# Designs tried in a protein design run: designed miniproteins, single chains, continued (4). Part 1

All scores and structures are predictions.

Each design is a single chain, and the fold is of that chain. pLDDT is the mean over its residues in the fold that is shown.

## One batch from the design tools (miniprotein)

Design m12001
Fold by ESMFold2-Fast:
Structure m12001 (fold): chain A 111 residues (1-111)
Amino acid sequence: LEELRARAREGARAALDAGLAAGENTDTLVPADTDPRALGLAFDPLAAAAREGWELTGLGVGVAREALDEERELVTVAVLARVRDRETGEERLLESEATAVVRRADLAAAA
């Protein structure tokens, strides 16, 4: 699990460092079969910051998968977001991750 989480975080850092646009990062780096609950949980802190008046200036999203058994796998989504306060110009890095247990049959049905 720690290695899975580390792989997701490494992917998120690489994406952030590459300077990908926020929308492009989500669309290009997150597989269509990624668990939507893990995605939602990983993005919750960014949504909260947006409501508080922070603007997104950089985004990195990493996804890592690992077999748990024949029927299930672990999916970790890691999010690294650079945000800037629109009034003060203060910059902050938001870090978040979520791990979900996903049934492989459900992923195959979604594709």
Scores: mean pLDDT 67

Design m12002
Fold by ESMFold2-Fast:
Structure m12002 (fold): chain A 60 residues (1-60)
Amino acid sequence: SLDELIQEAEDIINLLKKRGASEEALRTAGDSLLDHYRTYEGASEEDIEEIRKRMEKLIS
């Protein structure tokens, strides 16, 4: 579900932050995650944009 993908993305970004990743590294990781989620069957552009916005709130 979208909520499960959002939670997974947020957990990964938060883990990288705890490990001392830079803002640039977090953005790169976020872009890679979005590319992976785009390969999921039934993933809409709106769903991908929602995941991106949630990750940006954690990175900034």
Scores: mean pLDDT 83

Design m12003
Fold by ESMFold2-Fast:
Structure m12003 (fold): chain A 92 residues (1-92)
Amino acid sequence: SAAQEEFRERALAWFSGLSDEEKEELVDLIIEKYKLKPEDQEQLREGLETLIRDPRAPAAGSLLLMLVHRAAELGDPEARALVEEMERRAAE
């Protein structure tokens, strides 16, 4: 839907606004807070590398959405506002 495409573009803009260091810190924080197993940590880090290299790759959209939702749960105010707006639109 147009709303899903708009959300993806806004999520991508948020993600692109992060430095590479902030992107790695977000992944490290997700690993710590969700207590990910080594195999899940490797998959997440490989996914981050793919998303940085090609944010419009077919697999990148799902990872981007997961990252923005996890960032919102971990207290990122921009990610939280974005998720809250999309949840409101989905309820309409």
Scores: mean pLDDT 79

Design m12004
Fold by ESMFold2-Fast:
Structure m12004 (fold): chain A 75 residues (1-75)
Amino acid sequence: MTKDEIVKYARYSLTIAEVDFTLSLLERHNPELAEKEKPKLDELVKQAKQAYENKDYETLDKIILEINKLLSELE
């Protein structure tokens, strides 16, 4: 892997880990909110995975920004 590929993988992996962690906390503290938000976050995670696998890093960056915005609104 190149240095750029490592950095992109790190950002992708950290974003997915943040979604998993946030949803786990919501499921324990507010399961109704977790149920409402999970489908949208799952869809964005799926889109991020496809963008990463296709090496479409412009689309991946846009999806990561959307995920981070949604996560900040839940915290």
Scores: mean pLDDT 82

Design m12005
Fold by ESMFold2-Fast:
Structure m12005 (fold): chain A 85 residues (1-85)
Amino acid sequence: MEEIKELIDKMVEAVKNKDIKKFDEYFEKLKELVSTKLSEEDFETLNVILDDAKEGIKKLVEEGKIDQAVEIAKEIGDAVLEKVS
């Protein structure tokens, strides 16, 4: 749980810093960790949502819409925490 929260915080900070490479790294680590906490079916459902969110966040950062990208990153982090709690 604490490790998941740490990865979410690092992911959000990477978005704030416009660091797409670190964002991608932390997002993939988050997905891997979450997959160990959920059933295969629940993870497959969440993984589709996570992949869509990841692409959306990257696009917003590339467009300079950093505040919107941060908001979505926080929302997806909260959704992940709710699922694994």
Scores: mean pLDDT 82

Design m12006
Fold by ESMFold2-Fast:
Structure m12006 (fold): chain A 65 residues (1-65)
Amino acid sequence: NKDKIDALKDQIRNLPMPPGTEVEALKKAKDLYTETAKLAKENGDDKTAKKFQDMADEVTKIIES
């Protein structure tokens, strides 16, 4: 559902702190990016799915560092 993907993108934009400032904000960003990637893949939008999966993976590496 494209509408759900768009809603998740809005949630990412409206996070109270930019991703990368605090571990808790990064965890929330990771969850939102992962969910957006899953929904995009289910909707056949492989380009958006890869973009958000890559973003989730980058955030994961920062958290695990």
Scores: mean pLDDT 72

Design m12007
Fold by ESMFold2-Fast:
Structure m12007 (fold): chain A 96 residues (1-96)
Amino acid sequence: MAASQAQIDEELAQLQEIGDATRAAEKEIEENAEKYEPVIEEVAENQGVSKEEAKRLLATDRGLRAAAARGNPFAAGILAGSKDVFAPAPYAKAIA
């Protein structure tokens, strides 16, 4: 049981890292609303979704990329499998 529990704890820690990175991205978007509003509107129009859903997609994309940059394999796998669902690289230019 100890070895199995350690593996579960490691996997949970990696998933928590993705969640923490996504929450940090959501906070950044909220604190810089004027900077992100044009990007959110563009994502909403291009994807045919609400502004709230567009904001969630942008935050999720940024959180996953941040976690993957730290070596998180779950984040890297999700990005590889979902690259056409999340906000693409062009949206990063609007907030640089």
Scores: mean pLDDT 70

Design m12008
Fold by ESMFold2-Fast:
Structure m12008 (fold): chain A 78 residues (1-78)
Amino acid sequence: MELTVHIDPLRMSGEEIAEALREAAAVAVAGGTVRLVGDADAFEAAGISREQLEQGLARLAAYIESMGGTVAGTELVD
């Protein structure tokens, strides 16, 4: 199973983001594969630089892998 988690803070509520992350964690704990996608322009509008977003996604990927999950990739989109 592969789950793509696309995070856009301008188009998603905090609850929607939390739900997407809970789904990613559940897939990871089950030994599944997760792909992480962050909207760079949306995060920049929220005051988070592209570099900070890249670091955040890398930390989240490491966390998922620490739970036994596989990260297919981390990606920034505009």
Scores: mean pLDDT 77

Design m12009
Fold by ESMFold2-Fast:
Structure m12009 (fold): chain A 100 residues (1-100)
Amino acid sequence: SKELEELKEGVLRVHKELKAFAEKNGIDFDLPSEEELESLSPLDLAKTVTELTLELYRNLPKSTSPEDRAEAYKLLKEAIELLNKIQELLGIKEKLAPER
């Protein structure tokens, strides 16, 4: 699906931004390689990147600036939105409509 591939590219972009954010802020955060992530299905990729982004956000140092905290929250929001869109395309609507 072209839409799934575009969403997968969006998730990979969030991963790259997450990596850059961690490096910029001196956060020691173990991130999977792009090659490992590219091997995942769109759903597994979106789940993995969302979980990583949530973990980073929850573990931000208290010394983190309001601007950097807002950037991390934006990445989390983008990851969740992409995950929701991928789940919708993969049949979340079918799970909500049990009569077929």
Scores: mean pLDDT 79

Design m12010
Fold by ESMFold2-Fast:
Order: structure tokens, then C-alpha cells, then sequence
Structure m12010 (fold): chain A 69 residues (1-69)
């Protein structure tokens, strides 16, 4: 679950042109660091929203909420 969320967030970071952030979230997912992955999801959601990718932003917000709640 956490690893799958991290890979999805990493895909979004790559689409946004942030490969370094993609690698960081993947490492956090491999460690099972739920808090770090949730934080990455919130950050990616904000960036997607700023680029007008509202559907992706809402998906990432849901991932963050599910991992943090």
C-alpha cells in the first residue's frame, strides 16, 4: 500500500519534471515511511493544482488523507 502510493506519487513528480523528488518518495515508500510519503503526496498535489491538473491533484490529496488518517 505505502509502496504503491509512493510509486504513483513518483510518476506524478516525473510528469512535473522533478525526477529527484520522484527518487526521494520511492525511497521513502521502500522504507515504509508513511508520513514522508503522505507529505510528498500533499506537495505533489499542490504542484499539480498550480499546473491546472485538478484531477491528479485531487487523487494525490486523497492518497495523503488515506495515509495520514
Amino acid sequence: MVREAAERIAEVFRELGLPQMADAVRRSGERGDTRAVAGAARYASNLAKEQGKDEVAEELKRIADELGG
Scores: mean pLDDT 84

Design m12011
Fold by ESMFold2-Fast:
Structure m12011 (fold): chain A 90 residues (1-90)
Amino acid sequence: MSKETLEAEVEATMYLMAASVYILIGEKYYKQGKLEEAIEAYEEAIRYAEEAIRAAERIEDPEVRENLIRAAREAKEEAERLLKKAKEEL
């Protein structure tokens, strides 16, 4: 593993974790009826998921790259679903 490949894996993982944290923050705001704050959190989750995809695309190992891209796309789709739901209730 080169330093560049390792940095791409760490970066993709950290962005994916950030996306998951913002989904959790958004869900907490949503349950409290704070729809505007929930929307902002879900938009941040989408942004971090997109950054995770970009970082993962730089990974040389095809299996690791594919797995992280898939996980990041799933996180993005979940955040987009939750964003749509929150906007429909606003």
Scores: mean pLDDT 89

Design m12012
Fold by ESMFold2-Fast:
Structure m12012 (fold): chain A 92 residues (1-92)
Amino acid sequence: MELREEALRRLEELAGKAIKVTAKENPDAYPEIAAHAVNALGAFRDGDYEAALKHLEEGIEVARKAGITEAQKIFEEMLEEFRRDYERIKAE
């Protein structure tokens, strides 16, 4: 089974929020944060869950190093949402 449409929609919403926050708070970190958010979403759509996890974890670290606490929390929320749906997929 793939990710539920509701889970994917929530992840897309969170990714958009992380990108907007970064653009406002630290424009220099924007390209790297945006790349990790977009690549994680692409990996979710492709069913490449290992790549998705890697990009979310890297996004958390980039946001932390850039001091963008709100973006860090958003990536952490995306990781939690993904893990919940991924456990459901693995159980099927």
Scores: mean pLDDT 79

Design m12013
Fold by ESMFold2-Fast:
Structure m12013 (fold): chain A 93 residues (1-93)
Amino acid sequence: MTKELAEKIKKIDTEASNRIKQLREEAVKKGLPPKELFEKRQEIARDYALKLAELFIEAGIPGAEELYQRIKEGDNDALIEVVKLAKKIIEEA
């Protein structure tokens, strides 16, 4: 049943959205340099993708372990792939 998995994905999405909102507020208040803002956004994106891949491993999704390792190694294509998979699961639930 995909409903429970979709709810877990939405929770991870909400946490990532809150982190991005906080980062934008800090950037305005502190005058964060573009390089530091970029680096912090990349950290949030990677953490988000790793949490999704870990959830997919727990759910027994084929290829999830390979995606997790690729994301850990800095493969941006794997990050995009895991996000697309999460969106598909939400849309199909």
Scores: mean pLDDT 83

Design m12014
Fold by ESMFold2-Fast:
Structure m12014 (fold): chain A 86 residues (1-86)
Amino acid sequence: MELEEQGKKLLKEFEEKFSSELLKNISDVIVQLASLPELEAKEKALELAEKLLEILKKKGADQSLIDSVEEGIEKIKKSIEEDKKK
């Protein structure tokens, strides 16, 4: 299964069932995509991370968890901008 499609399925499951296991699996997929050299993969990681953040905010997740996801999003955005300059 492609990482992007796997991430989308995990996000949908997490929206239906708030689970630490699903959160870990989603985070792992996002990190894997963000670690790929292709700009497209990093952009897909950013999209998944932003969707995860929206779900967390809707479900009233703990602020520390929201902050950690926002930090991850910032790192992905910086990586994308650096790649665009090269």
Scores: mean pLDDT 80

Design m12015
Fold by ESMFold2-Fast:
Formats: structure tokens, C-alpha cells, sequence
Structure m12015 (fold): chain A 62 residues (1-62)
């Protein structure tokens, strides 16, 4: 799928606090599989964890 489409799906997932009950609704809205939505959700969680850890480290060490 295109980069723009992935970003829109990620935005919808973030809007719904990554709540799994919205996977089917998001998949239908963007015409993708539920598996694609689950993969993008996992990617968001990993990115947010890394960003949060890095931000905390900078704040503590500053």
C-alpha cells in the first residue's frame, strides 16, 4: 500500500487509542486487510515506545 494510505491508517489508529475493536472498521474504511491494520498498530506502538524512552532520557540527563 502507498505511504499516504499507511499514514492515514496510523492516524485513525492513534485517534482510537489503538483500540482493537476498531480494526475491522479501519480495515473496511481503507480497503485493507485486518492483518495490515494490526501490523501498522504494532509499528505505531514500537515507534511511540522508542520516542518516549528517548525523550525521557534527554529530560533526565539534561
Amino acid sequence: ISKEKKEKIKEELKKNNLNGKYYKKIAEKFGVSIETVKKLRKEIIEEEIEEGVEALRRAVLA
Scores: mean pLDDT 72

Design m12016
Fold by ESMFold2-Fast:
Structure m12016 (fold): chain A 98 residues (1-98)
Amino acid sequence: MEEVYTKILRVAAEGEAKGLSLEEIKKKMAEAVGMSVEEVRENKETDKVAALIELVIELQELIKETRKLIEEGKLNEEEKKELLKKIQELEEKIDELL
């Protein structure tokens, strides 16, 4: 699992650096592990690799939203705590799959 996780993270980082959408990054992550995006969606509750891809995408979306809110000065301390908690919960779910 650790090798698969490293591969998924590398694809995510390269996709973000190239300015790809989350949808395009998800497609490249699926392809990198020999799956289609549809197979990831259909198997996310039964297959650890599919679940891992979904969780990594959710984490990236939350991080991007959090960063945008911080940069725009629209994030109060209560909202910041809630977003950090959601990020931590996703990180813990990812760690359980490793």
Scores: mean pLDDT 78

Design m12017
Fold by ESMFold2-Fast:
Structure m12017 (fold): chain A 73 residues (1-73)
Amino acid sequence: GAAVEAGLAAARAGRAEEALAALSAGGADFAVGVAAGLAGIAVGVGRIAGDPEFAARGVVKAAEAALAGELAI
């Protein structure tokens, strides 16, 4: 349910925050990219309260973007 999706989104957001911190030390352009991913995750978390299924897709996409940023460095 919504609680499970929120928990998953929070875990992804936490991981993305660590990736953002590491990328910020390495380069400003990557920090911007990861920050955009984090914004997407935050929007996804907000949407989970209203539309769990729709929000889950957004969270997964945002998490993939954040991970792609981390893997690129």
Scores: mean pLDDT 58

Design m12018
Fold by ESMFold2-Fast:
Structure m12018 (fold): chain A 83 residues (1-83)
Amino acid sequence: MKEEGEKLLEETLAGGAARLAEAEAGVEGTRLRSVDQLRRFAEDTATGEDSGELEPLSEEGKRVVEEIRERGRKALELIAEAE
């Protein structure tokens, strides 16, 4: 239901931002250095929006992005009651 979807979305954004920070922490040249940038990128990724120039450079960061997209899609589906 809607409450479960909202909860899943919040957990996905918070957890995704933290995991993305860990994945990108050691990556030279990454633009995903600030917590605000990581949160915005996770939010855009979860909702399927284009984040522009803010992209992970590591393979680990790219896998985290895919997980955020998948979980975000499920969360939005529950919120929208699409099924």
Scores: mean pLDDT 67

Design m12019
Fold by ESMFold2-Fast:
Structure m12019 (fold): chain A 85 residues (1-85)
Amino acid sequence: SAPVAPPMPPDPYERLILLYARAVEAGLVSAEEAARELKRQAPAILAEVEADTSLDAATKAALRATAERILNSSVEELAEEILRA
């Protein structure tokens, strides 16, 4: 079914995971390819987060922890997370 799109999550990593989950469901990419792209993009997103003056220190710390988790996770673990999103 065509989704009535919910508002995109404010967390940039959750937003990417949701977008990749939809791309995998649509057959545009494999879950493994999506996981590799998420890992490739994570450092650039972290740099933007650290530069964002609208985010408080607690939000930046949580997003940094998420970036480290993504970078330290295997492609298979991230592919499972994307498939569950």
Scores: mean pLDDT 78

Design m12020
Fold by ESMFold2-Fast:
Structure m12020 (fold): chain A 81 residues (1-81)
Amino acid sequence: SKERFIHLLVSTLRQLAALYPNPSPAQLAAARELAISMVEAAPVLSEEEKARIRAALDAATVTSLEELVAITEAILREVAA
């Protein structure tokens, strides 16, 4: 289900935020890339939903993993829920 996918992705990013409270720019970029890869691989999302979520994630400015978690959840719920 879409809700299970949202929970899985958000939980994964929350775990990264807990492990890396002071992420490097490379770690932030890797976490964003992971989020995009999980969206692209999600069979529960349409191609249109994937394109919209990817565009929103690419446009989002984040300086912490906590911000990435919050923005990712908001985007997923706006587009896919």
Scores: mean pLDDT 85

Design m12021
Fold by ESMFold2-Fast:
Parts: sequence; C-alpha cells; structure tokens
Structure m12021 (fold): chain A 80 residues (1-80)
Amino acid sequence: GLIEKIEEAIKRLEEEKTAETAIEELMRLLKDERLSKEELLELIGALLRVIGYELEGKEEEAVEVALETLRRLLERLKKE
C-alpha cells in the first residue's frame, strides 16, 4: 500500500543517505495515484528543496528535508 511504499522510501534513504536517492524516491512517490492534492504539493515542495540543496552541495540538508517530509507524511497517514 501507500504506507508501505513510503516506509520503503524512508528505509532506502536512511541506508543510502544521498541527494540522488532522495530525488529518486520522491519522484517515485509522485507517480502514486493514491496521493491527495495536499500530499502531492508537499512532495513537490520537498523535491524542489532537495534539488536546491544538491545544487548548493548540501547533501546532508537535502537528505534531511526528504526524510523529515516523508516521516511527517507517514505519521499523518497512520493517524488519519
């Protein structure tokens, strides 16, 4: 399901810790038809921030913003 897909994305990002992995996993999630408009906008915003940090050479910040966004989305989906 969507929850399992987000958990997989978080796990891969925690293991790889690269901006490239963050971009790949966020783009993969953006193709999921189960996302609400609000969830799509949050993920698009996160993707843009990750790309911005990567262009500045701030890989740790890129990974952190992706993880924070995905964890927050996961918590919301599990409660609501």
Scores: mean pLDDT 85

Design m12022
Fold by ESMFold2-Fast:
Structure m12022 (fold): chain A 70 residues (1-70)
Amino acid sequence: AAEEKARLEERVKSLDTLAEKMERKGLTETARQVRELVKQAREAISAGNLEEAKELIDRAVQVAADALQA
């Protein structure tokens, strides 16, 4: 559905913003990993692979969370 795609696109935008903030704090390697996963998630959304996009987004969230707890 269009609503599901739009929600995934919003999550991707939030992660991109988070990666920018992490880079400014010196978490450059983690920011790079999050941005790469965000790029892959956008490609999956464009291809209609919403389940794959969700998995990539969840992985990006986990990578960011792990770095912020360290």
Scores: mean pLDDT 83

Design m12023
Fold by ESMFold2-Fast:
Structure m12023 (fold): chain A 74 residues (1-74)
Amino acid sequence: DAERKAVEDKYLAEVQKIEPSVKTIAEAKKLLVELMEEILKLSPEEAAALRKKADELSAIHLEYSRQMKAIDEA
């Protein structure tokens, strides 16, 4: 519905502020998973910058999940 689409559009727009190459909701969700997997393969020092990016994306995803859950339960 319109509310769900608005939440998805907002999520995509927020992710694009961090990674402009992301074009779809599926790509946005995969970006977070791939980034977290990449962090596990790096040394702690090399992972520092990626951890900041992962934290920002995690916050965006958490807000998206809260809003989508609210719509599903309404």
Scores: mean pLDDT 80

Design m12024
Fold by ESMFold2-Fast:
Structure m12024 (fold): chain A 88 residues (1-88)
Amino acid sequence: SLEAQEEELLPAVEEVKKAPNNTITTLKTSSGEAGVVIRVKELDFIASMPASLSKEEIIAAVKRAAELMLKAGAPKEVVEKMIEAVEK
C-alpha cells in the first residue's frame, strides 16, 4: 500500500515537515531508492523512485506527479515551476 511505501522514507519525512510550502525535496534511502517530496500549499506528494532511474525517467515521474497535483487543486504556477526546475 502507499502507507507501506512511506514507511521506508519515515525518518526523512520528519525533516520535510519542517520545510516551507512550495518546496521540492529529494530524499534517498539506505537501499539506494530516491524519493521526491513536493510540498504545495500544505499538500505533500511523495514519489518513491529507484536510484537506478535516469534523469529522463525522473523528469517523467515528476511530470506525472505534477498532473496529479493539478487535479488535486494545486496552483498551476507552482506546478509549472516544479516542472521547469527538473527539466533544466
Scores: mean pLDDT 54

Design m12025
Fold by ESMFold2-Fast:
Structure m12025 (fold): chain A 61 residues (1-61)
Amino acid sequence: MLSDDERKIRIAKEVRKKIDEYIEKNNVDLTDPAQRTELDVYLQKIANEIKAKIDAEEAAA
């Protein structure tokens, strides 16, 4: 089983990958407050999805 620290590190790595892909694919302008708000909403969504995925994979192992 992953420790809490290992789980946090794995979540952070997966979230970073997804955020980088989202920024590139959608040409997000990080200096635009509206686009930063949309990015923050996406970050919350993807973080929750990645947490659920990792927890499910750990439970299945």
Scores: mean pLDDT 78

Design m12026
Fold by ESMFold2-Fast:
Structure m12026 (fold): chain A 95 residues (1-95)
Amino acid sequence: KKEEAEKLLKEAKELEEKAREAYKKGDYKTALTLMAKASLKEGEAYILRGDYEKALQEYNQAIKYAKMAKSLGDEEAEKLLKEAEENKKLAEEKK
């Protein structure tokens, strides 16, 4: 499952690059939503690696970005926020 974690981290970096491009174009809503998605993938990668502490940190970051994107009216951000909060709870239970 090491390869699965590496794939998720690579996907997260690609999302972060897209977020930077969106931010440069002034599309802050898309940038924040992409950053929330990136942090969710990083959290999942750390769960697969057994690093629950880092996973928890990444899910907290995903919650932060999703809340910011939601405040800008992104409907997808509400779904990402719920996903991040649920994944955080499961990581705290070491599931």
Scores: mean pLDDT 85

Design m12027
Fold by ESMFold2-Fast:
Structure m12027 (fold): chain A 65 residues (1-65)
Amino acid sequence: SAFEKALAEQKKKDEKEKKKFKERQKLLDKLQKENPDDTKQSDLEILEKLREWEKKRKKKEEEEG
């Protein structure tokens, strides 16, 4: 049925999101370790890099979907 196909697709998306979340956390840890200095700019830069990484991934998913 169409409903079961939609659920299977949703589960695949949930799995993808979990993988993305883990990759994001890994990237965040790496960026924090590489920029341990307590400057205002390093904190904002880390957040901006994470945001750009997420936007890039979302855009690719949107274009393929």
Scores: mean pLDDT 72

Design m12028
Fold by ESMFold2-Fast:
Structure m12028 (fold): chain A 90 residues (1-90)
Amino acid sequence: VRAVIEQEGDKVIVTLKGIDEEEAEELVKIAKEKFGATGTVEKVGDEIIITLEGINLEQAVELLEEFAKKYGGYLLVLRLGDKVYAVLFL
């Protein structure tokens, strides 16, 4: 699973490839339970776009790490300014 995380003002946009909508909804649920965030999920072609409010870029990275750990996996990240490139091994 590949992810690109971007901060746009008060929102964090997570673009995911290689994940289904059910797994994306689980990510939003974890964000709500852990950070009090709200989120929406949209499928665009072969990508899923999650828009999160009430968390920052660093917390979005923690969210993906927690999701990967839940599936017995791990997260690799590269941070470049307002963008994070991530690979989830699930």
Scores: mean pLDDT 79

Design m12029
Fold by ESMFold2-Fast:
Structure m12029 (fold): chain A 80 residues (1-80)
Amino acid sequence: SADQEFASQAAEIAEEVAKEMGVPVLSVQVLIEGDKVKVIVETLKPLSEEEKKELKEKILKALQPLADKYGKTVEVEVIN
């Protein structure tokens, strides 16, 4: 489905961004409810609030083309 294709691509993009930033990731969850998407990135180590904001911003920016293609609005959460 389009949602499964979106979820798979969104998770891969989030993981690549974290990898480029040197942030180890435990999991990426993509929750889709209609046009709303929440991408939850669980990090292996606690991040500072500044590091969390930077990771969220970079992931959101990287996801923008995919979100536009699928008509989605994306929210990113970073947890430990």
Scores: mean pLDDT 88

Design m12030
Fold by ESMFold2-Fast:
Structure m12030 (fold): chain A 109 residues (1-109)
Amino acid sequence: MEEIEKLKKELEEALENFKKLFEGSVEDVERAVRTAARYFEIANKLYSLAMGNPKNRDILAELAKVTDETIKLLEALIKKVKDSPYVPTLRKLLERFKKFLEALKKALQ
């Protein structure tokens, strides 16, 4: 459906923007937090639209892969910015992504 394809494109753009924040120095941790939160919003929307239809299982598998990559990037960011006031917010986002990945894995079983 048109909505799913639009969300896929937005998800790819959000992930690419998040990855770019790890190139060079991470001087804007607030931007990283906003980008990760935006990614989670889009991913959750796509998940809601894809669930309940067996033909969308490939979409759920791709979401699981991309979510796992995002978790690894977020863990790396937390390590890099250890003394940032945004670390508690980043840790909350990390736990939300981990919970989301477990939901995706369960849906794929």
Scores: mean pLDDT 74

Design m12031
Fold by ESMFold2-Fast:
Structure m12031 (fold): chain A 94 residues (1-94)
Amino acid sequence: MREEEERRLREEFLEALRKAGVSEEEIRRVERRIEEEGLESQLEKLRKWAEEHKDEVLVESIEELERLLREGRETLTRLGVMQGIFAKEQYEKA
């Protein structure tokens, strides 16, 4: 379940790299490093690499995926808190 969400985000990241014109060989290398180090750690390293190559379109793709990861975490946390509060109020009202 959580692994499926991480896999989806990883696939979206790899697709963004393909769209940016990165070679399949480089994409496979990135995929292996994500599996070894984790997606968040690898995104931070790749962002620094892309920033050193300021003319690369990859910076925008990496920033978008970092934003999606952050928004996903914030949305799930917010929904969980709201559901907990709602359930507690309904229980007390009943």
Scores: mean pLDDT 58

Design m12032
Fold by ESMFold2-Fast:
Structure m12032 (fold): chain A 85 residues (1-85)
Amino acid sequence: SMAEEFRKLAAEAEKYLATDPEKARELTRKAIALLLEGAAEKLAEARAAGDDELVAHAEAMAAELAKITEEEIDAELEKAIEEAK
């Protein structure tokens, strides 16, 4: 599942925080991409159902997930990298 792939990438990123911060950033960006793909999948499902209200909710969710994932995960990753130094 997308959640399982996200957790796997996050765990790998954590392994590299102290030893290879650049690899940790790369893995974190891949995890972000998976999260955004999942949001896009839910939007496609809503569109297939032909429900305008569901489409609006899926679009709002995708926008919020993109905002939170980019801002919050990058901030947490930078904190972890600084602590690992």
Scores: mean pLDDT 74

Design m12033
Fold by ESMFold2-Fast:
Structure m12033 (fold): chain A 96 residues (1-96)
Amino acid sequence: SKKELEEQKERLKELAEEIKKAESVEEFRELAERIVEEVRKMLEAVKTKEELEELKKLVSEVLKTAWEAVRSAEEEEVVKELAFELFTLILEKEEE
C-alpha cells in the first residue's frame, strides 16, 4: 500500500540518520545490514515502475548519507559492500 511504502521510507531515512551517530564500526555495520533488510522488504512491496524509480532515488540518498558518515577505512569498506548489495537487489528487481 502507498501508506505502508511511505512508512518504510521514513524507517529507511531514520536508519541513515542513525548511521551518522554510530560510535563503532560494529554499530555502523549493523545499521548497514538493517538498511539492506529494509530495502529488501520495500522491493518485495514494489509493484510499479514508478515505485521502483522512487525507491532508487531514496536508496541513492541513503548511500550518500552513509558515505558522508564514513570516518575510517573499515567504515568505507562497509559502505562499499552496502552499495554493491543494494545495487544487486535493485538490478534483480528491474529484471522482473
Scores: mean pLDDT 83

Design m12034
Fold by ESMFold2-Fast:
Structure m12034 (fold): chain A 63 residues (1-63)
Amino acid sequence: SLQKQIDEALKKFRSSKSWEEQIQQTQELAKLLAPLSREAREEARRLGLDSLGVPGGSDSKSD
């Protein structure tokens, strides 16, 4: 599940002593969260909320 992957990334981020390791873990966490943002947009579109516009997450609408 995504939650386990996020938890693992957070544990590595918290346990990392090196600044460089923290940056790498942050990038991996961002990659894990990217699909969630897309899923949220698809769900909003399904519910007919795409025309209302989601504040804070505005994305240019393309075909």
Scores: mean pLDDT 64

Design m12035
Fold by ESMFold2-Fast:
Structure m12035 (fold): chain A 62 residues (1-62)
Amino acid sequence: SHMQQQREQLYQELLALIDQYLAQGKITPRQAAQLVASLGILYAAGDLSQALKEQFIADLEA
């Protein structure tokens, strides 16, 4: 469905952001692993949305 496609795109986009922050030294490998695990749970639950993406980025920058 359209919603499944949008969630998949958001999931891949957030995974890429985690990799980018790890490469920049802004987060540790352990933090990256924890974020990937949390993101996977949100994706599986169908709770991944544009608003959650914005909150995720804000938390990542804190």
Scores: mean pLDDT 81

